# Ledger of designs, part 98: designed miniproteins, single chains, continued (2)

Each design is a single chain, and the fold is of that chain. pLDDT is the mean over its residues in the fold that is shown.

## One batch from the design tools (miniprotein)

Design m7386
Fold by ESMFold2-Fast:
Structure m7386 (fold): chain A 109 residues (1-109)
Amino acid sequence: GPRVEDFEVEPIHEEVDANGWLVRSAIARTDPSKPYVGPDELAGIAIEAVDPEKNITARVEVGWRGADGDAGREFARAQATLLSQKPADVRFTRGGEPAAEAARRALEA
């Protein structure tokens, strides 16, 4: 199966939300030039929200197949808007688990 290093990771996006939390997101997609990824296009997004004053961290991790378009990305962004209101870790994957893992590791690096 695909490995974390077989994914292309977009530059990490950082913003401050309306409640002052630092929100970071990473998106990973299959690199079609990699011989070990296989025939499926996979995508994943990891979002981390941090309260810098209290050192509270909440996360969203979503993986999906490329054939599902942007549904996984839209779901992750909707969940992220709730993180500073009700901090929780949210994970949802539909065949995109390695891409979601690649995105999460990019945020932790």
Scores: mean pLDDT 71

Design m7387
Fold by ESMFold2-Fast:
Structure m7387 (fold): chain A 65 residues (1-65)
Amino acid sequence: MAESQAANLDTAAGIVLAASKTGDVSPEEAARTARELIDKVKALGYEPTPSVLAELERLEAEAAA
């Protein structure tokens, strides 16, 4: 089911972003991976969790600096 797939991708993006807080991945690597996952959620026609998207955008801004 596409909805379940989108939910799993959204959850995975949240986990990747959380892993950057623990130092398991770099902020740049986490932002890139989470963006890819969120883009897949959008491609399936679903909206990512607003808090996950906000954290991704914040982390992307930090990684770009």
Scores: mean pLDDT 80

Design m7388
Fold by ESMFold2-Fast:
Structure m7388 (fold): chain A 82 residues (1-82)
Amino acid sequence: SEEEIKKLLEEAELYRAKAESLKGIAEDLKETVEEAVKKLASDPEKAKEVKERGEKGLKKLEEEYKKYEEKANELLKKAEEL
């Protein structure tokens, strides 16, 4: 039904919005880490620690928003089949 299709599309949009929000957080974190590393140019060990910690956080965010993108795509496919 058209109403079921609309509901699936609305749910897909919510998951896309969640993914975009997490992408924004990931970009902010990446920028913060890059700035911190630049300030630590004279301390390569500390710069490495900050970079590694940041990369771990970024990887977690990337895994999380990718799951939301996959969920949105599944809902879109289901709507297309109706």
Scores: mean pLDDT 88

Design m7389
Fold by ESMFold2-Fast:
Structure m7389 (fold): chain A 109 residues (1-109)
Amino acid sequence: EAFEKFEKIVKENNLNERQKAFAAGYLAGYYKLDEEEFIKLAKKVGLDEEFARKAYDFLNNTDLNAVIEQLEPFLEKTDDPKVHLVYGYALGKLEKKPFSEKELLELLK
C-alpha cells in the first residue's frame, strides 16, 4: 500500500525534502487515499494538518489536469514541499498504468 511503498522508496533512495513530498503526493493520489491517510502521509514529509486538509479538499474537487498545467512551469523554480505534494498527487491520481517504482523514481530526477 501507499505507506509501505513510501517508506521503502525513502529508505532505499537519498531523497531531499522536495522529492519526498512529490513521492508522498504521487502515492496518495495513485492509491486514492482517504483524507485521514492523506494527512498522515503529508505529516511524514513535514506538512501540517491544516494544509493537508485544505489540499485534500482542493484536489478532490478540482480538475487535476489543470493543476498539472498550472504547477508544471514552477516546479524547477520552487523547493516548497506543498507545491510538490500537490503536483505529485495530481500525477498519481491520473496514472492508469500498474504501479512502477522505477517510473516513480524517474519522475523524481
Scores: mean pLDDT 86

Design m7390
Fold by ESMFold2-Fast:
Structure m7390 (fold): chain A 64 residues (1-64)
Amino acid sequence: MSPSTGASLGAPEGTTYSDQQTATINAGIDASKKALEEGEKQGLPPVEQHNLASQAAQATVQKG
């Protein structure tokens, strides 16, 4: 057992809120990645790619 310090935490069992919140966050991240990849495939400049990713993430997270 390593007492690696008090700064590291996992998502322990019994955290129902973590499960729901994590699912929503993961969905947002997934949507963001998808939009970013689509923008890059279209050859959009980085700022446009970021805008698409941000919009997709917000839309997904807001729905949760």
Scores: mean pLDDT 69

Design m7391
Fold by ESMFold2-Fast:
Parts: sequence; C-alpha cells; structure tokens
Structure m7391 (fold): chain A 90 residues (1-90)
Amino acid sequence: SKEELIKKIEELLNEISKKPVVTREDALAFLESIKDHFEEILELLKNDKEFRVRFGVPLLYLLRLAHKDLDEEQKKFYEELEKIVAPILQ
C-alpha cells in the first residue's frame, strides 16, 4: 500500500541520516531496497504533493550521488524523477 511504501522509504532515509557521511554505496543500497517500487514512487511524485515535498529532494540527492553507477532501470527512474523534482528547485 501507499502507507507501507511511505513508511519503508521513511525508515530507509532515517537509517541513512544516522550516518556521518552518506556514500555512493549507501545510495545504491537504498535504490536496491526500493527497486520493485520505482513506478509507484514516480506516480506518487507526480500525483501526491505531500509525498513530492517530503521525499522528492532526498530521492534526487541519492540518485545524483549514485548517478555514475546506476543500472538501466535506476537510470530511467532517475531521468523521470529529475523531470518532476528538479524544476521545483529552480
């Protein structure tokens, strides 16, 4: 469900936030943990303002950190997420 996915993302981001330095490997491990939910996350970012405000920037940050090591599915997720989130930061 949406609520279970939001809780999962929140818990994963909270664990990352406890680290003194967030590494590329941390970002890749995060993306692996949500790999089955990329389409649902993109839909939530497009259609849910609260979700977009809460998670858009953290997700974009992690994708940018890992950008050189993204697989094809992760790269597609990044390109679509950047289209939604990057304009909001300008």
Scores: mean pLDDT 84

Design m7392
Fold by ESMFold2-Fast:
Structure m7392 (fold): chain A 73 residues (1-73)
Amino acid sequence: SLSPEEQAEIFRRLARAVHTGNEEELREVLEWLKEKRNISRQEAISMVDTVARLLGDEEGRERARKIVEELLG
């Protein structure tokens, strides 16, 4: 399992990528999670939905979901 420090860093990177619309960073984080943690499409969607909800960013949520579908769908 990920250390608390690694979990916090991943969350910060996802939040930054979603908030700024940085699709490349979002792809990098999701690819890393797929390779190292073998996350499912549903887990990835849940993660980006949670981040976008905490940020109040519906547009960022829609963009992030599209990237998840491209990489894991």
Scores: mean pLDDT 79

Design m7393
Fold by ESMFold2-Fast:
Structure m7393 (fold): chain A 89 residues (1-89)
Amino acid sequence: VLERIEELLEQAEAQLRFLEEALSGKLHVPMLPETFEVPLEVAERALREARRLIEEYGLDPALLERVRELEARLRAVKERIKEFSSNNV
């Protein structure tokens, strides 16, 4: 279970890093809605599953803190994407 949680947290962090780098211009990627949608979905799903496992197995509060940190980064990324979102026309 701990290995699964670490994998999920690593997956979420990797997706968030990609999104953060794309939004900052460090990565030269197409700035299309699908560039953001799939990484966001993967990160959201990974964090939901990690939280579920931590709660189900009564694991360390420190793991929930890590999930909260990544959730905060996800919220910040989503806000920045909304700023880019001339796509809601």
Scores: mean pLDDT 76

Design m7394
Fold by ESMFold2-Fast:
Structure m7394 (fold): chain A 69 residues (1-69)
Amino acid sequence: MMSPGEAAEALLTETGFSVEQVAALLREEMGKLPEPLHVDLERLKEVLTRYREGELSVEELHEEILALS
């Protein structure tokens, strides 16, 4: 299974989806894990926006998403 950080990177770089769409998809997928992860949508959107604006590296994106889990 792709990690949430890897999925976020792929969705933000390979799709024309908005931050809002990517956040909603990631939150849905995280909720379907064998141990469901309950992530605040607004906090997830903040992290994704910071990455899109160039404020976070790929490594920092992965760390921030893991911290939300």
Scores: mean pLDDT 74

Design m7395
Fold by ESMFold2-Fast:
Structure m7395 (fold): chain A 77 residues (1-77)
Amino acid sequence: MAAEAIREALEGAVLAGEKAEKGRLLAGKGMQAIAQGDYEKGAKLLEKAAKLTRKEGGPEEAAKKIEKGAKLAAKAA
C-alpha cells in the first residue's frame, strides 16, 4: 500500500543520515514517484537507494527499511 511504502522509506531515509546523503536523496525521489502513482519507478528508485545507503556506510537498519518500502511499492504496482 502506498502510504506504508512511503512510511517505511521515510523512516529509512531519516535513519540514513548525512553519511548516506545520496541514498537518502534517491529514497526521496522514490517516495515522490510512489506519491504520484508510479509504483514501478518508485520501487526501482528505492531498491537503488537501499544499495547506495549500504555503499555509503549508512546504517543497515536504514537500508532495510528503504528496501521494505521498495517491496511494498512493487506489490502495489
Scores: mean pLDDT 81

Design m7396
Fold by ESMFold2-Fast:
Structure m7396 (fold): chain A 79 residues (1-79)
Amino acid sequence: HMSAKEQIIKLLEKAIEAAKEGNFDEARRYASDALFIAKVFNFPKEVIELLEKAIEAASNGDGETARQYAEKAIELLKK
């Protein structure tokens, strides 16, 4: 069984891979799914803010910035 934390991490890893391939629409979808889970399960505000920034960067076509925010969120979740 996958925990909410594990689901968020998996979705963010998929978002990072999609962004690396230039598939920003798919990256945004995965990151938005991760954000939804984070809000439903009341994850820390810092995690939610990083996910919102990652989605915004991906929406602007800035895959590098989006990846950096997503990776930072994963780091906080793995603590």
Scores: mean pLDDT 86

Design m7397
Fold by ESMFold2-Fast:
Structure m7397 (fold): chain A 87 residues (1-87)
Amino acid sequence: TKAEEVTTAFEEIQKINPETYEKIVEALKNSETVEEQIEALKKVELEIKEEIKEREKKGEDTKDLKIVLSNIEKIIEIYEELLNENK
């Protein structure tokens, strides 16, 4: 189910980068609507993309951050699908 996919994505983020997971949880707690939750997730997504870009410029490994990014993008996609299906 979509709920299981979201749960799995959050669990992967928590396992790989607990600090990013806590940031996402806090952002979602401060969001009143699904639209605001999507905006909050996109803000974290942008921060991770910038971190990947900075690390790659320094020749640092970004494999774990790319997995975190992929899981954030999956959650955003599912939330956007849910929002569009209820319009």
Scores: mean pLDDT 83

Design m7398
Fold by ESMFold2-Fast:
Structure m7398 (fold): chain A 61 residues (1-61)
Amino acid sequence: NALEEELLKMSIESQEFTLELLEENLKLALERKPPDDPLVQKIKANIETVKKVIEKKKKEE
């Protein structure tokens, strides 16, 4: 997963900022689209990937 590989190269602060941006994008997408929309599902999947990477990074520090 290209997103996971890029996130692993970032600092925790950058990863948390990326998570905030994705959560804002999810909020905006949900204003216009249903929760089962492919775009909404992709944003949710990206959010889960970022959360998983942040959790792993915090456990290593």
Scores: mean pLDDT 79

Design m7399
Fold by ESMFold2-Fast:
Structure m7399 (fold): chain A 72 residues (1-72)
Amino acid sequence: GAMALPEPFKAPKVTLPDNPELTPEERQARIARMQAAAKAASDASRNMVKQGKTDEEILTAAAEAARAVAAA
């Protein structure tokens, strides 16, 4: 028979709960918004690095940029 090895530790499988209320289009729109927020954070952090800002200022600017896009 096939040898079934015990799986000792796996990274937690992030299974999104099956939400039947979300259409595929609404799900895609949410993903696109999250990607836009990530891009805004990346662009903001890159600009702050070029200006010689501190790590704390870079993190703050990235968080604010992501929040602004997520709220739009």
Scores: mean pLDDT 68

Design m7400
Fold by ESMFold2-Fast:
Structure m7400 (fold): chain A 87 residues (1-87)
Amino acid sequence: MELYERLEEAYRAGKIREFLELYLELIERAIKKAEEAKKQGHPNAETMLALLRREREELEKLLGKPRLTREDLLAMFRAIQEERDAL
């Protein structure tokens, strides 16, 4: 709950880098849960892991830029949404 509140506050305040760092933490937590689900034999766990790892790679690439804009953030979310809609 607290992490989601901090994420929304950073976004509304225009703190794009802080927002992305918090979002990366959220994705890392989701990856750990998906890895556990895969160990338990969940049928969709491998697909979820592949998607989450790809989201992490895109997020890390964006965070590596010296300049971050709201347009960069929106472009990333559009790419992620398009991949999810294709499944």
Scores: mean pLDDT 76

Design m7401
Fold by ESMFold2-Fast:
Structure m7401 (fold): chain A 97 residues (1-97)
Amino acid sequence: MAGEEAVAALQPEAHATEVAPEEREAVRARFLAEAILRYLELEGAPEALLAEIRAHPARGIAELARRAGMPEEVVEEIARLDVADAMRRLLEAEAAR
């Protein structure tokens, strides 16, 4: 598998030999937010809600969805999502690409 080393030279993230553990945690939070956004899109969430979540990734997403009037089923699903499970699903989807 060939990597895009030109991108890695500007942003030594995944291809670097040294990436801070705290940076990895931030990436995980971002992936979780993206997974939740996709789930909400599939459930018919309004664009205003999606924009608000993008502004505050992985912070109070279940509360934002509830405040926007999403069904309790959707709110409960978001609240029960596990970071590890969401990350695994996202990585599997990327591998399938």
Scores: mean pLDDT 61

Design m7402
Fold by ESMFold2-Fast:
Formats: C-alpha cells, sequence, structure tokens
Structure m7402 (fold): chain A 83 residues (1-83)
C-alpha cells in the first residue's frame, strides 16, 4: 500500500541522515519523491510527511551535511508541488 511505502521510505531517509549516509539519503529521497508524485495522499498525510522531512532537513543542516540537506529539500519541494 502506497501510504505504508511512503512511511517506510521516510523512516529510511531518517536513518540515512542520522548515519550521515549521503548515497542512501539521495536514494530514499528519490524513491519518496516518486511515491509522493504517484500517490493519492491526503493534505493531512502530506503535512505530516512535510513535518518529518523538515525535521530531517534541520538535523542535516546542524550536522553540516549539504548533500543530506539538499535531499530533504527536494522531498519538501515535491510535497509543495503535489499540495
Amino acid sequence: MTEEEVKEEVLKLIRAVDAGDSAAAQEHADRLIELIKESNLSELDLGVIALAVATILQVARNKGHEDLAEAAERVLDAIAEKS
């Protein structure tokens, strides 16, 4: 189910950013963007995902990982375009 797939990819992105793994973060960001574009997620679901990803963006920025911050920003842009 697409909602569960989105949730799983958000968790994978969180783990990749926490680990400082830029390659994994980009992979999961790309997959999450695809799922968001393909899904019929509600405005509420998109809002919850945006809050989670915005938190990850802040973590990446605090760690000084520009590539990780860029991955999170790309996901937020996809959510904004879908909304």
Scores: mean pLDDT 80

Design m7403
Fold by ESMFold2-Fast:
Structure m7403 (fold): chain A 64 residues (1-64)
Amino acid sequence: MDQVSDLIQQARQAYQQGNNQQASQLYQQAADLLRQIADQTSGPVAEALRAGADELDQQSQQLG
């Protein structure tokens, strides 16, 4: 979980600096990690993690 938060924070900083490609890659890495964590758990927590990953994928696609 700490790794996901760190990646999201790095993505936001990259975006603020105009590095859209780096921000996109960092959001994708955060989404992939959330799905890996979701696969290691079950129930509502897994569903919430997958929903979060889908949102991060959407952010990544918007940035290019």
Scores: mean pLDDT 81

Design m7404
Fold by ESMFold2-Fast:
Structure m7404 (fold): chain A 89 residues (1-89)
Amino acid sequence: DLLEQARRMARAYEAFALGVGASEEVAERLRRLTLEAARLLAEGKLDEEKLAKLQAEEDELLEKIKAAADAASEEKRAAALAAARAALA
C-alpha cells in the first residue's frame, strides 16, 4: 500500500526533523510534501513538472533539517533517529 508506506515515511521525517530541532513548520511542510507526492503518484497525476517542483521543495526542506541536525548534539541526533525508526515500524 503506497499511501500507508507514505504515511509511515511522513511520520519518520516529521519525528527526525522535530527531534533535531528543526521548526514545526519545516517538519509539517515535509510531512505534507511526502503525502502529496504519494497521492499524486497513486492517482497517476505525477508529471515531470510536478515531480521537479516537489523535489526542489523537498531539497530545500532537507537542507534546513540538515542544518538543524549539524547544530544538534550527538545525543539529540541519536534520539531523533530512534524516533524516526519507531515511526517506520
Scores: mean pLDDT 85

Design m7405
Fold by ESMFold2-Fast:
Structure m7405 (fold): chain A 70 residues (1-70)
Amino acid sequence: SSEIETLERALAEVQRRRDQFLAEMDRRIKEAEKLGTVEEVQKERDAKLQEFDAAEDALTARIRRLREEQ
């Protein structure tokens, strides 16, 4: 259905942004190793990953429910 397609596109966009964020954070962690600030950067990374996880879980649950109702 068009609703499932819209949600799948939204999920793909969240996943794309997560991948970009993780790649950027990997670079920031490498730099933070030189500065002794890895723990602070890791906390920022973990907090943002929780936001991505929540968004992906919500979209995935909605998609699964709609697919099961078909």
Scores: mean pLDDT 87

Design m7406
Fold by ESMFold2-Fast:
Parts: sequence; C-alpha cells; structure tokens
Structure m7406 (fold): chain A 94 residues (1-94)
Amino acid sequence: SPLEELIERLEEILEKLKEGELSTKEAHDLFSRELMAAYQRLLELGDEETVARLAEIGKSLAPEFNEAYEKDDSEKMAKVLEEFIKRLRELLEE
C-alpha cells in the first residue's frame, strides 16, 4: 500500500530527526518528497478518495509544520510528524 509505505518512510524521518541525524530543513525536504511520491502512486492506482483524505490531513497540519521549519524547531517538527503519522494510521484503519 502506498499509504503504508509513506508511514514507514515518515517514521524513519521522525526517528532520524529525533536523533539529530536530520536538520529541520532536511526533514522538511524528505517529508515533501515522500508525500509527493505517495500522491503519485495513489493517483496511478486511481485511489482519488485516499489522495483527497491525505491532502486534507496535510492541509490541517501545514501551518504548524511550516512554523517549525521557519523557527528551526526540531521538537515541534517531530510532534507535527507524530500527529501526521497518527492520522495516516487512523486512515488505514477505516
């Protein structure tokens, strides 16, 4: 599942961010890349409903994620990524 693969990639980014292996900029860039890859895979499968749901989650969390990036706040960015992963897992359970 592209959504399951996205969760796994985001969990890897989160752990590396928490360990100080990634800067907020690197985590932001990797997150954006993985999210775009997931959108492309879902669109190729014709899963427009999951794309729309994923976009709504992204839209709701974007202000906090962008604030963490602008302030170079790795702890806040980690919390936003944790919330994003949680919402993706809830989407998988539906």
Scores: mean pLDDT 87

Design m7407
Fold by ESMFold2-Fast:
Structure m7407 (fold): chain A 90 residues (1-90)
Amino acid sequence: MEHLEYAYKLLKEAYEKQLEKAKKEGSLTKEEEELAEKQAKLAAEELAEAGASREEIEKLAEGIANPEKYESYIQEIVEKLTEEQRKKLA
């Protein structure tokens, strides 16, 4: 229960920050806040069902809140996967 509540809180903050950065035109509307809340609830439930770790939830939330950092993070993962694949083929 606490794990799900933790995930929900962290993801809600992340989605709200994502929308604020994308908007660049001031504060979130009530509808945008409700959208962030719905997305956070669904994501938290899916992560809890999948048995995601606290670290995985934190990394996902950071990526959602900071799309620029998330792109860099995804690129690093892709490079690591390519290196591992290359090692298997060598």
Scores: mean pLDDT 67

Design m7408
Fold by ESMFold2-Fast:
Structure m7408 (fold): chain A 65 residues (1-65)
Amino acid sequence: SATRDAALSILGIGIGLEVGAEKVEFSGNKIVLTVKNLTDAQRAALAREKAALEAAGYTLEVKEV
């Protein structure tokens, strides 16, 4: 739905900004973040965000470069 797609885009951009993502990509219910040099705090934040998104029916993938 348009509302779901808008919410996913807002969430993905917000998470990407929080962790300094090089790239944020979307595919259906999936957010793909490309990140460089994650800190332990950022890894913990991403794990919590991933769990919350998966509970809501979305998927978060993190690519570390």
Scores: mean pLDDT 78

Design m7409
Fold by ESMFold2-Fast:
Structure m7409 (fold): chain A 87 residues (1-87)
Amino acid sequence: SEAEKKAAELEKEAKELLEKYKKSTDINERQKIENEILGIIGELRNLAIRARKAGDDATADKLEALADKISQELSEIAKEIKKQEEE
């Protein structure tokens, strides 16, 4: 479906941004990258809402799971960076 194709593109973009986030040493750059990743998560959740309204619960569940996965990966990287900066 178009939603699944869009989700695959967003997943690739999120993975590239997560790698940039890990490598960034500038707090302002990290904040910009984080906002871009949060934007992707929001777009995936909006696609899930549209799929659910159309009666496609299976696609909505997959999109929500992908958004949650990206959100969790971002959170884990952010926690690791914070630990390294506070040690």
Scores: mean pLDDT 86

Design m7410
Fold by ESMFold2-Fast:
Structure m7410 (fold): chain A 83 residues (1-83)
Amino acid sequence: MEEKKKELEELVRKLVRELWEEDPEKVEKLSDDEFAEEVFNRVPLDFIKKLVRDYGIPASEILELVKRVAKEERERLRKEKGL
């Protein structure tokens, strides 16, 4: 369970960096909720289904984890870039 949550957190941080590199202007214009939705849409559906079905992690908990990690990583990148 902890290992799979860590795997999701690492994936979310990678996806945040990829989105920032692809279109930093778009990323800066998005709200925290809109940005989390963009990140969540890039997470493989099969991985989300496995977390919910096999590990019993509610979809709401997965979404909150994605929102939290995406916000933290975006704020970290903003500070690193002087924004």
Scores: mean pLDDT 81

Design m7411
Fold by ESMFold2-Fast:
Structure m7411 (fold): chain A 137 residues (1-137)
Amino acid sequence: EAEERAIERAKEIEKLPYDEAVSKALQLFIEGARALGDPALVRLAEALSVFDPRVKNKPKPLPGGFQLLVDLMEAGVGFDPRLRERLTAVLRKYGASDRAIELFLRGFELGEKYLKHPVGPYIVAGLLMLEEARREA
């Protein structure tokens, strides 16, 4: 199963030293977003890649990528049971497809449930997006 394989690989990555785990997580997330071809997730991934501690030549974020990241962080703040609804609304506002939103939120759900590293959700989301792109090829 794609989800089980993604979780297993993410568990291997989270055992790496912190900076290496963060770098691999962000690289997998941007690769997944680009392979899926969703413009909103690509903008988000490129904005996040500026925080990769091990990349010397960081990709230039698309216009609005940082604003999308800020809007997602604001939607995620606080003890609100409607977190999923708010994240969905932000991603749709920036033009994400329903399938891209589903893969992103599922990756985050699985990452939060099965992984301890803060970047675990990004690893799982990236791997799920890569698997989806392979199925559509």
Scores: mean pLDDT 75

Design m7412
Fold by ESMFold2-Fast:
Structure m7412 (fold): chain A 79 residues (1-79)
Amino acid sequence: APPVLSDEEFEKLVKEALALLTHRGDAAGAERLLREAIAASSPEQLRKMRRFIEDLRRKGLLSEERAEALLAEVERQLA
């Protein structure tokens, strides 16, 4: 299916998810936004999302369980 998100919309959702994690401590809210972005992303946006989630996990901003679940969803969308 064609991607629903423009690159601008994708970048905005990523920034909003990062703000929820860093400024509000809302991991559940961030996960919801990231799942929405993953479902509507192009393959190139999904590769950027994978790198972003891996970075969040390494920095301890996202729990291991949430990061693994989101990465699994990215890999499913790329398959």
Scores: mean pLDDT 83

Design m7413
Fold by ESMFold2-Fast:
Structure m7413 (fold): chain A 85 residues (1-85)
Amino acid sequence: MEKKEKGRKLVEEAEKAIESGDFDRALQLANEAYKLGDKEGAAKVYEKLFSKGDLRAAVNLIKVYMDLGDEEKAREALKKLVIKP
């Protein structure tokens, strides 16, 4: 129970970091949420970071989708990364 609550708070703080332009902090907080088992919350933050142009988030997003068993979403994220070199 504590891990889920902590993960949710990390996701909320990560979203605030994105709004302030602190993408490094947002990535760190999303990584912490992922390590605590909030893979869906971490994916949400990585998706938002990737939409803002942070290509580092695309790599983490692919990893999370693979962990969730969503190979199709992982493949879609990889295609978007390859098209932007």
Scores: mean pLDDT 78

Design m7414
Fold by ESMFold2-Fast:
Structure m7414 (fold): chain A 93 residues (1-93)
Amino acid sequence: MKVVLIYPEVTDPERQALIDKEIEKAIEDLKKNKGYEVVEVRRVPTPEGLDAALKEAVEKGYIPRLITPSPEALTPEASRLVLHGIQRLAELQ
């Protein structure tokens, strides 16, 4: 199963570095599950960028997966993007 990972871009470089490390772990965990191939990793700064990433993944026949940062890494910007993404993914079902 081919997966596109989507995660938020934030303005705080310390929080971004923590998010990036969490994404590396998520990629490794998905690789351990046979049947999941991470074909693309997308960092999105805006709801419009998230919408575009979701649309492109679906159009290519890939499964979009939104990665939620840990509470320690979660900024207000990341929280808004995650909530928007959850709503969009629900609408696609």
Scores: mean pLDDT 81

Design m7415
Fold by ESMFold2-Fast:
Structure m7415 (fold): chain A 101 residues (1-101)
Amino acid sequence: SSKSFTFTAKVSGTYLITVTNLSDKPMTVKVTATSENTGASSEATFNLKPGETKEFLFHGVKKGDTVTVTVTALSGEGTVRVTVKNLATGEVEFEFTFTLT
């Protein structure tokens, strides 16, 4: 399964996208981040053990961009937390916890 969410970027520059497997089973997830305004896009695929956190950088964001983050379960199922932090101020702009089935 797949889930998407959107947020409005507070700053221009690079964002850190962090994904955590909150489940008791391993998961493989694909995370995609896309700016609708600039066309900037980044993706990563992670094998996540229970409780494991992995991260990737999303470059080329402009302040005011509508950013869509999509998480797809390629294998396994369970609860994941996604945190989006801007690296200019270190502020966490978005955090979402959801279940992939």
Scores: mean pLDDT 85

Design m7416
Fold by ESMFold2-Fast:
Parts: sequence; C-alpha cells; structure tokens
Structure m7416 (fold): chain A 74 residues (1-74)
Amino acid sequence: MPSLAEALARLVELLREARAGADLAAVGRQTAKILEEIGEDELAAKVLAIADSGDAERTLAAMIAAANHVRLRL
C-alpha cells in the first residue's frame, strides 16, 4: 500500500493536472482509486460518484477536499 505522504503527492499531482485542463472525470476516478488504496473507502466512493456524474466543478471541489483530508491524516 502507498504511504499517506505518497498518496498526498499523487493527489496534488492530479489536482495540478485538473487545473491544467486534464479530463476531470479521468483524474477524479484516479483520485478515488488512490483514496481506496489508503483505506478511505467512503470518501473514494463519493469522489467516484461525483466524477462519474460529469459535474466538473463538483469533481474539482471533491479532489481538493480529498487532498486536504489526506493531509490532515499526516
């Protein structure tokens, strides 16, 4: 399993890609996968559902919230 620090670094990278114009559904799904890998199953399910909804603004907000949540666990 990745460390929390490694997971946070990957989440921050995905946020940078999202802000640079990456496919929000794709980076949102990758965010959910990273959350699941560190045991944040409920948060991962919520982020995945939002990403699959096609709501770009909600997906970006969910990714930011997820990165902040993981940071608080460090």
Scores: mean pLDDT 85

Design m7417
Fold by ESMFold2-Fast:
Structure m7417 (fold): chain A 73 residues (1-73)
Amino acid sequence: TQSKIQSYQSSERGYQNGADYSRSAGGLRADLLLRRGDLAAAEAVRRKTADTVAEYQKLADKYKKLRDDLLKK
């Protein structure tokens, strides 16, 4: 149904936006820490950001597949 397709599209977009935002915010924070000389803290933020982005991307990919499968019916 169109409603279900829209729901999956919204979920995909939401999670993709979450990944993009987390990548940008985490990158800025890591850069700030690096400029301050907090190398270990900068690396910790980069690792946390990578994990968060990966989780959001996984969810975005899941809803993309659900939407695409429904659209092909």
Scores: mean pLDDT 83

Design m7418
Fold by ESMFold2-Fast:
Formats: C-alpha cells, sequence, structure tokens
Structure m7418 (fold): chain A 74 residues (1-74)
C-alpha cells in the first residue's frame, strides 16, 4: 500500500503532466483514483465539521474538473 505522502507526490506528478498537456487518458484515470483516495482519507480524519464540509466540496469540484479533462482526451 502506498503511504499518504507517496499518493500525494504521485498525484502532484500526474497533475503537472495534465497541466503540461502531456497526460494520457490512463494517467488521468490514475490521477482521479489517487485524488479520491487522498481526499477520502483526509475527510475521514478531519474532526472539524466546517473544514470537513469544505474538503467535501473541494473533492466534488476537483473530481468534476478531472472527469471533464478525461472526457476531452477520449
Amino acid sequence: MLSMEERERLALRLYNRLAAGEATPEEVRELIRLYQEIMDERIAQEKDPERKARLERQRAEQLAALEEALGRLE
């Protein structure tokens, strides 16, 4: 199993490739999967209800953006 830090580093690397226009559809799918895992763990660990709600909204907004990016590549 990858640690949180390892998942975050890999997600950042894949995001940078997407931003540079170099990502494949497979890389964007991997980024979506990693982002979901990272955010689900952060949300599960968050004790403050207001911060938890903000993380849930950020998760939904960012996933929508990544799914749209994937749709443009396919």
Scores: mean pLDDT 84

Design m7419
Fold by ESMFold2-Fast:
Structure m7419 (fold): chain A 82 residues (1-82)
Amino acid sequence: SKGEEAIKELLPEAEKLKDTGGEEDVLELLEKAFEKANLYAALAGLYLLAGREELAKKYAEKANLEGLSLEEIEEKLEKELE
């Protein structure tokens, strides 16, 4: 599914954010790109995978998600990417 594919694409970026030591700058660049595309569920997924629960919750709320589950994020991503 498109949601599962998007989550798999977000995982390498999330791991990159953990390893760079400059994760705030990298997160800001990705955030601006996804916000421009209105991909709030993608941002919620990225932050959740990066272990940034507060930011994940912020973007989940913008995506109108009721929780921070990967399953809900995948479903919303399917709709955002279609």
Scores: mean pLDDT 68

Design m7420
Fold by ESMFold2-Fast:
Structure m7420 (fold): chain A 67 residues (1-67)
Amino acid sequence: SKEKLKKIEELLKKMKKAVEEQNYEEMSRYAVEVIKLIKEMDKETQEIAQKKWEETFKEVEEILKKQ
């Protein structure tokens, strides 16, 4: 649903901020919640959410390399 996609986008932003703040516990918590929400979505919205997840994960990896 559109509402779940918006929640995923908000959680991905929180996950990235947690990584920037070196709060790895909150980062992991948000990551788990995003994955759970993606699994609960319809197929079409799930594909969009999965792409957003992959893009954010690459950004997180770059932040981690600088720490």
Scores: mean pLDDT 83

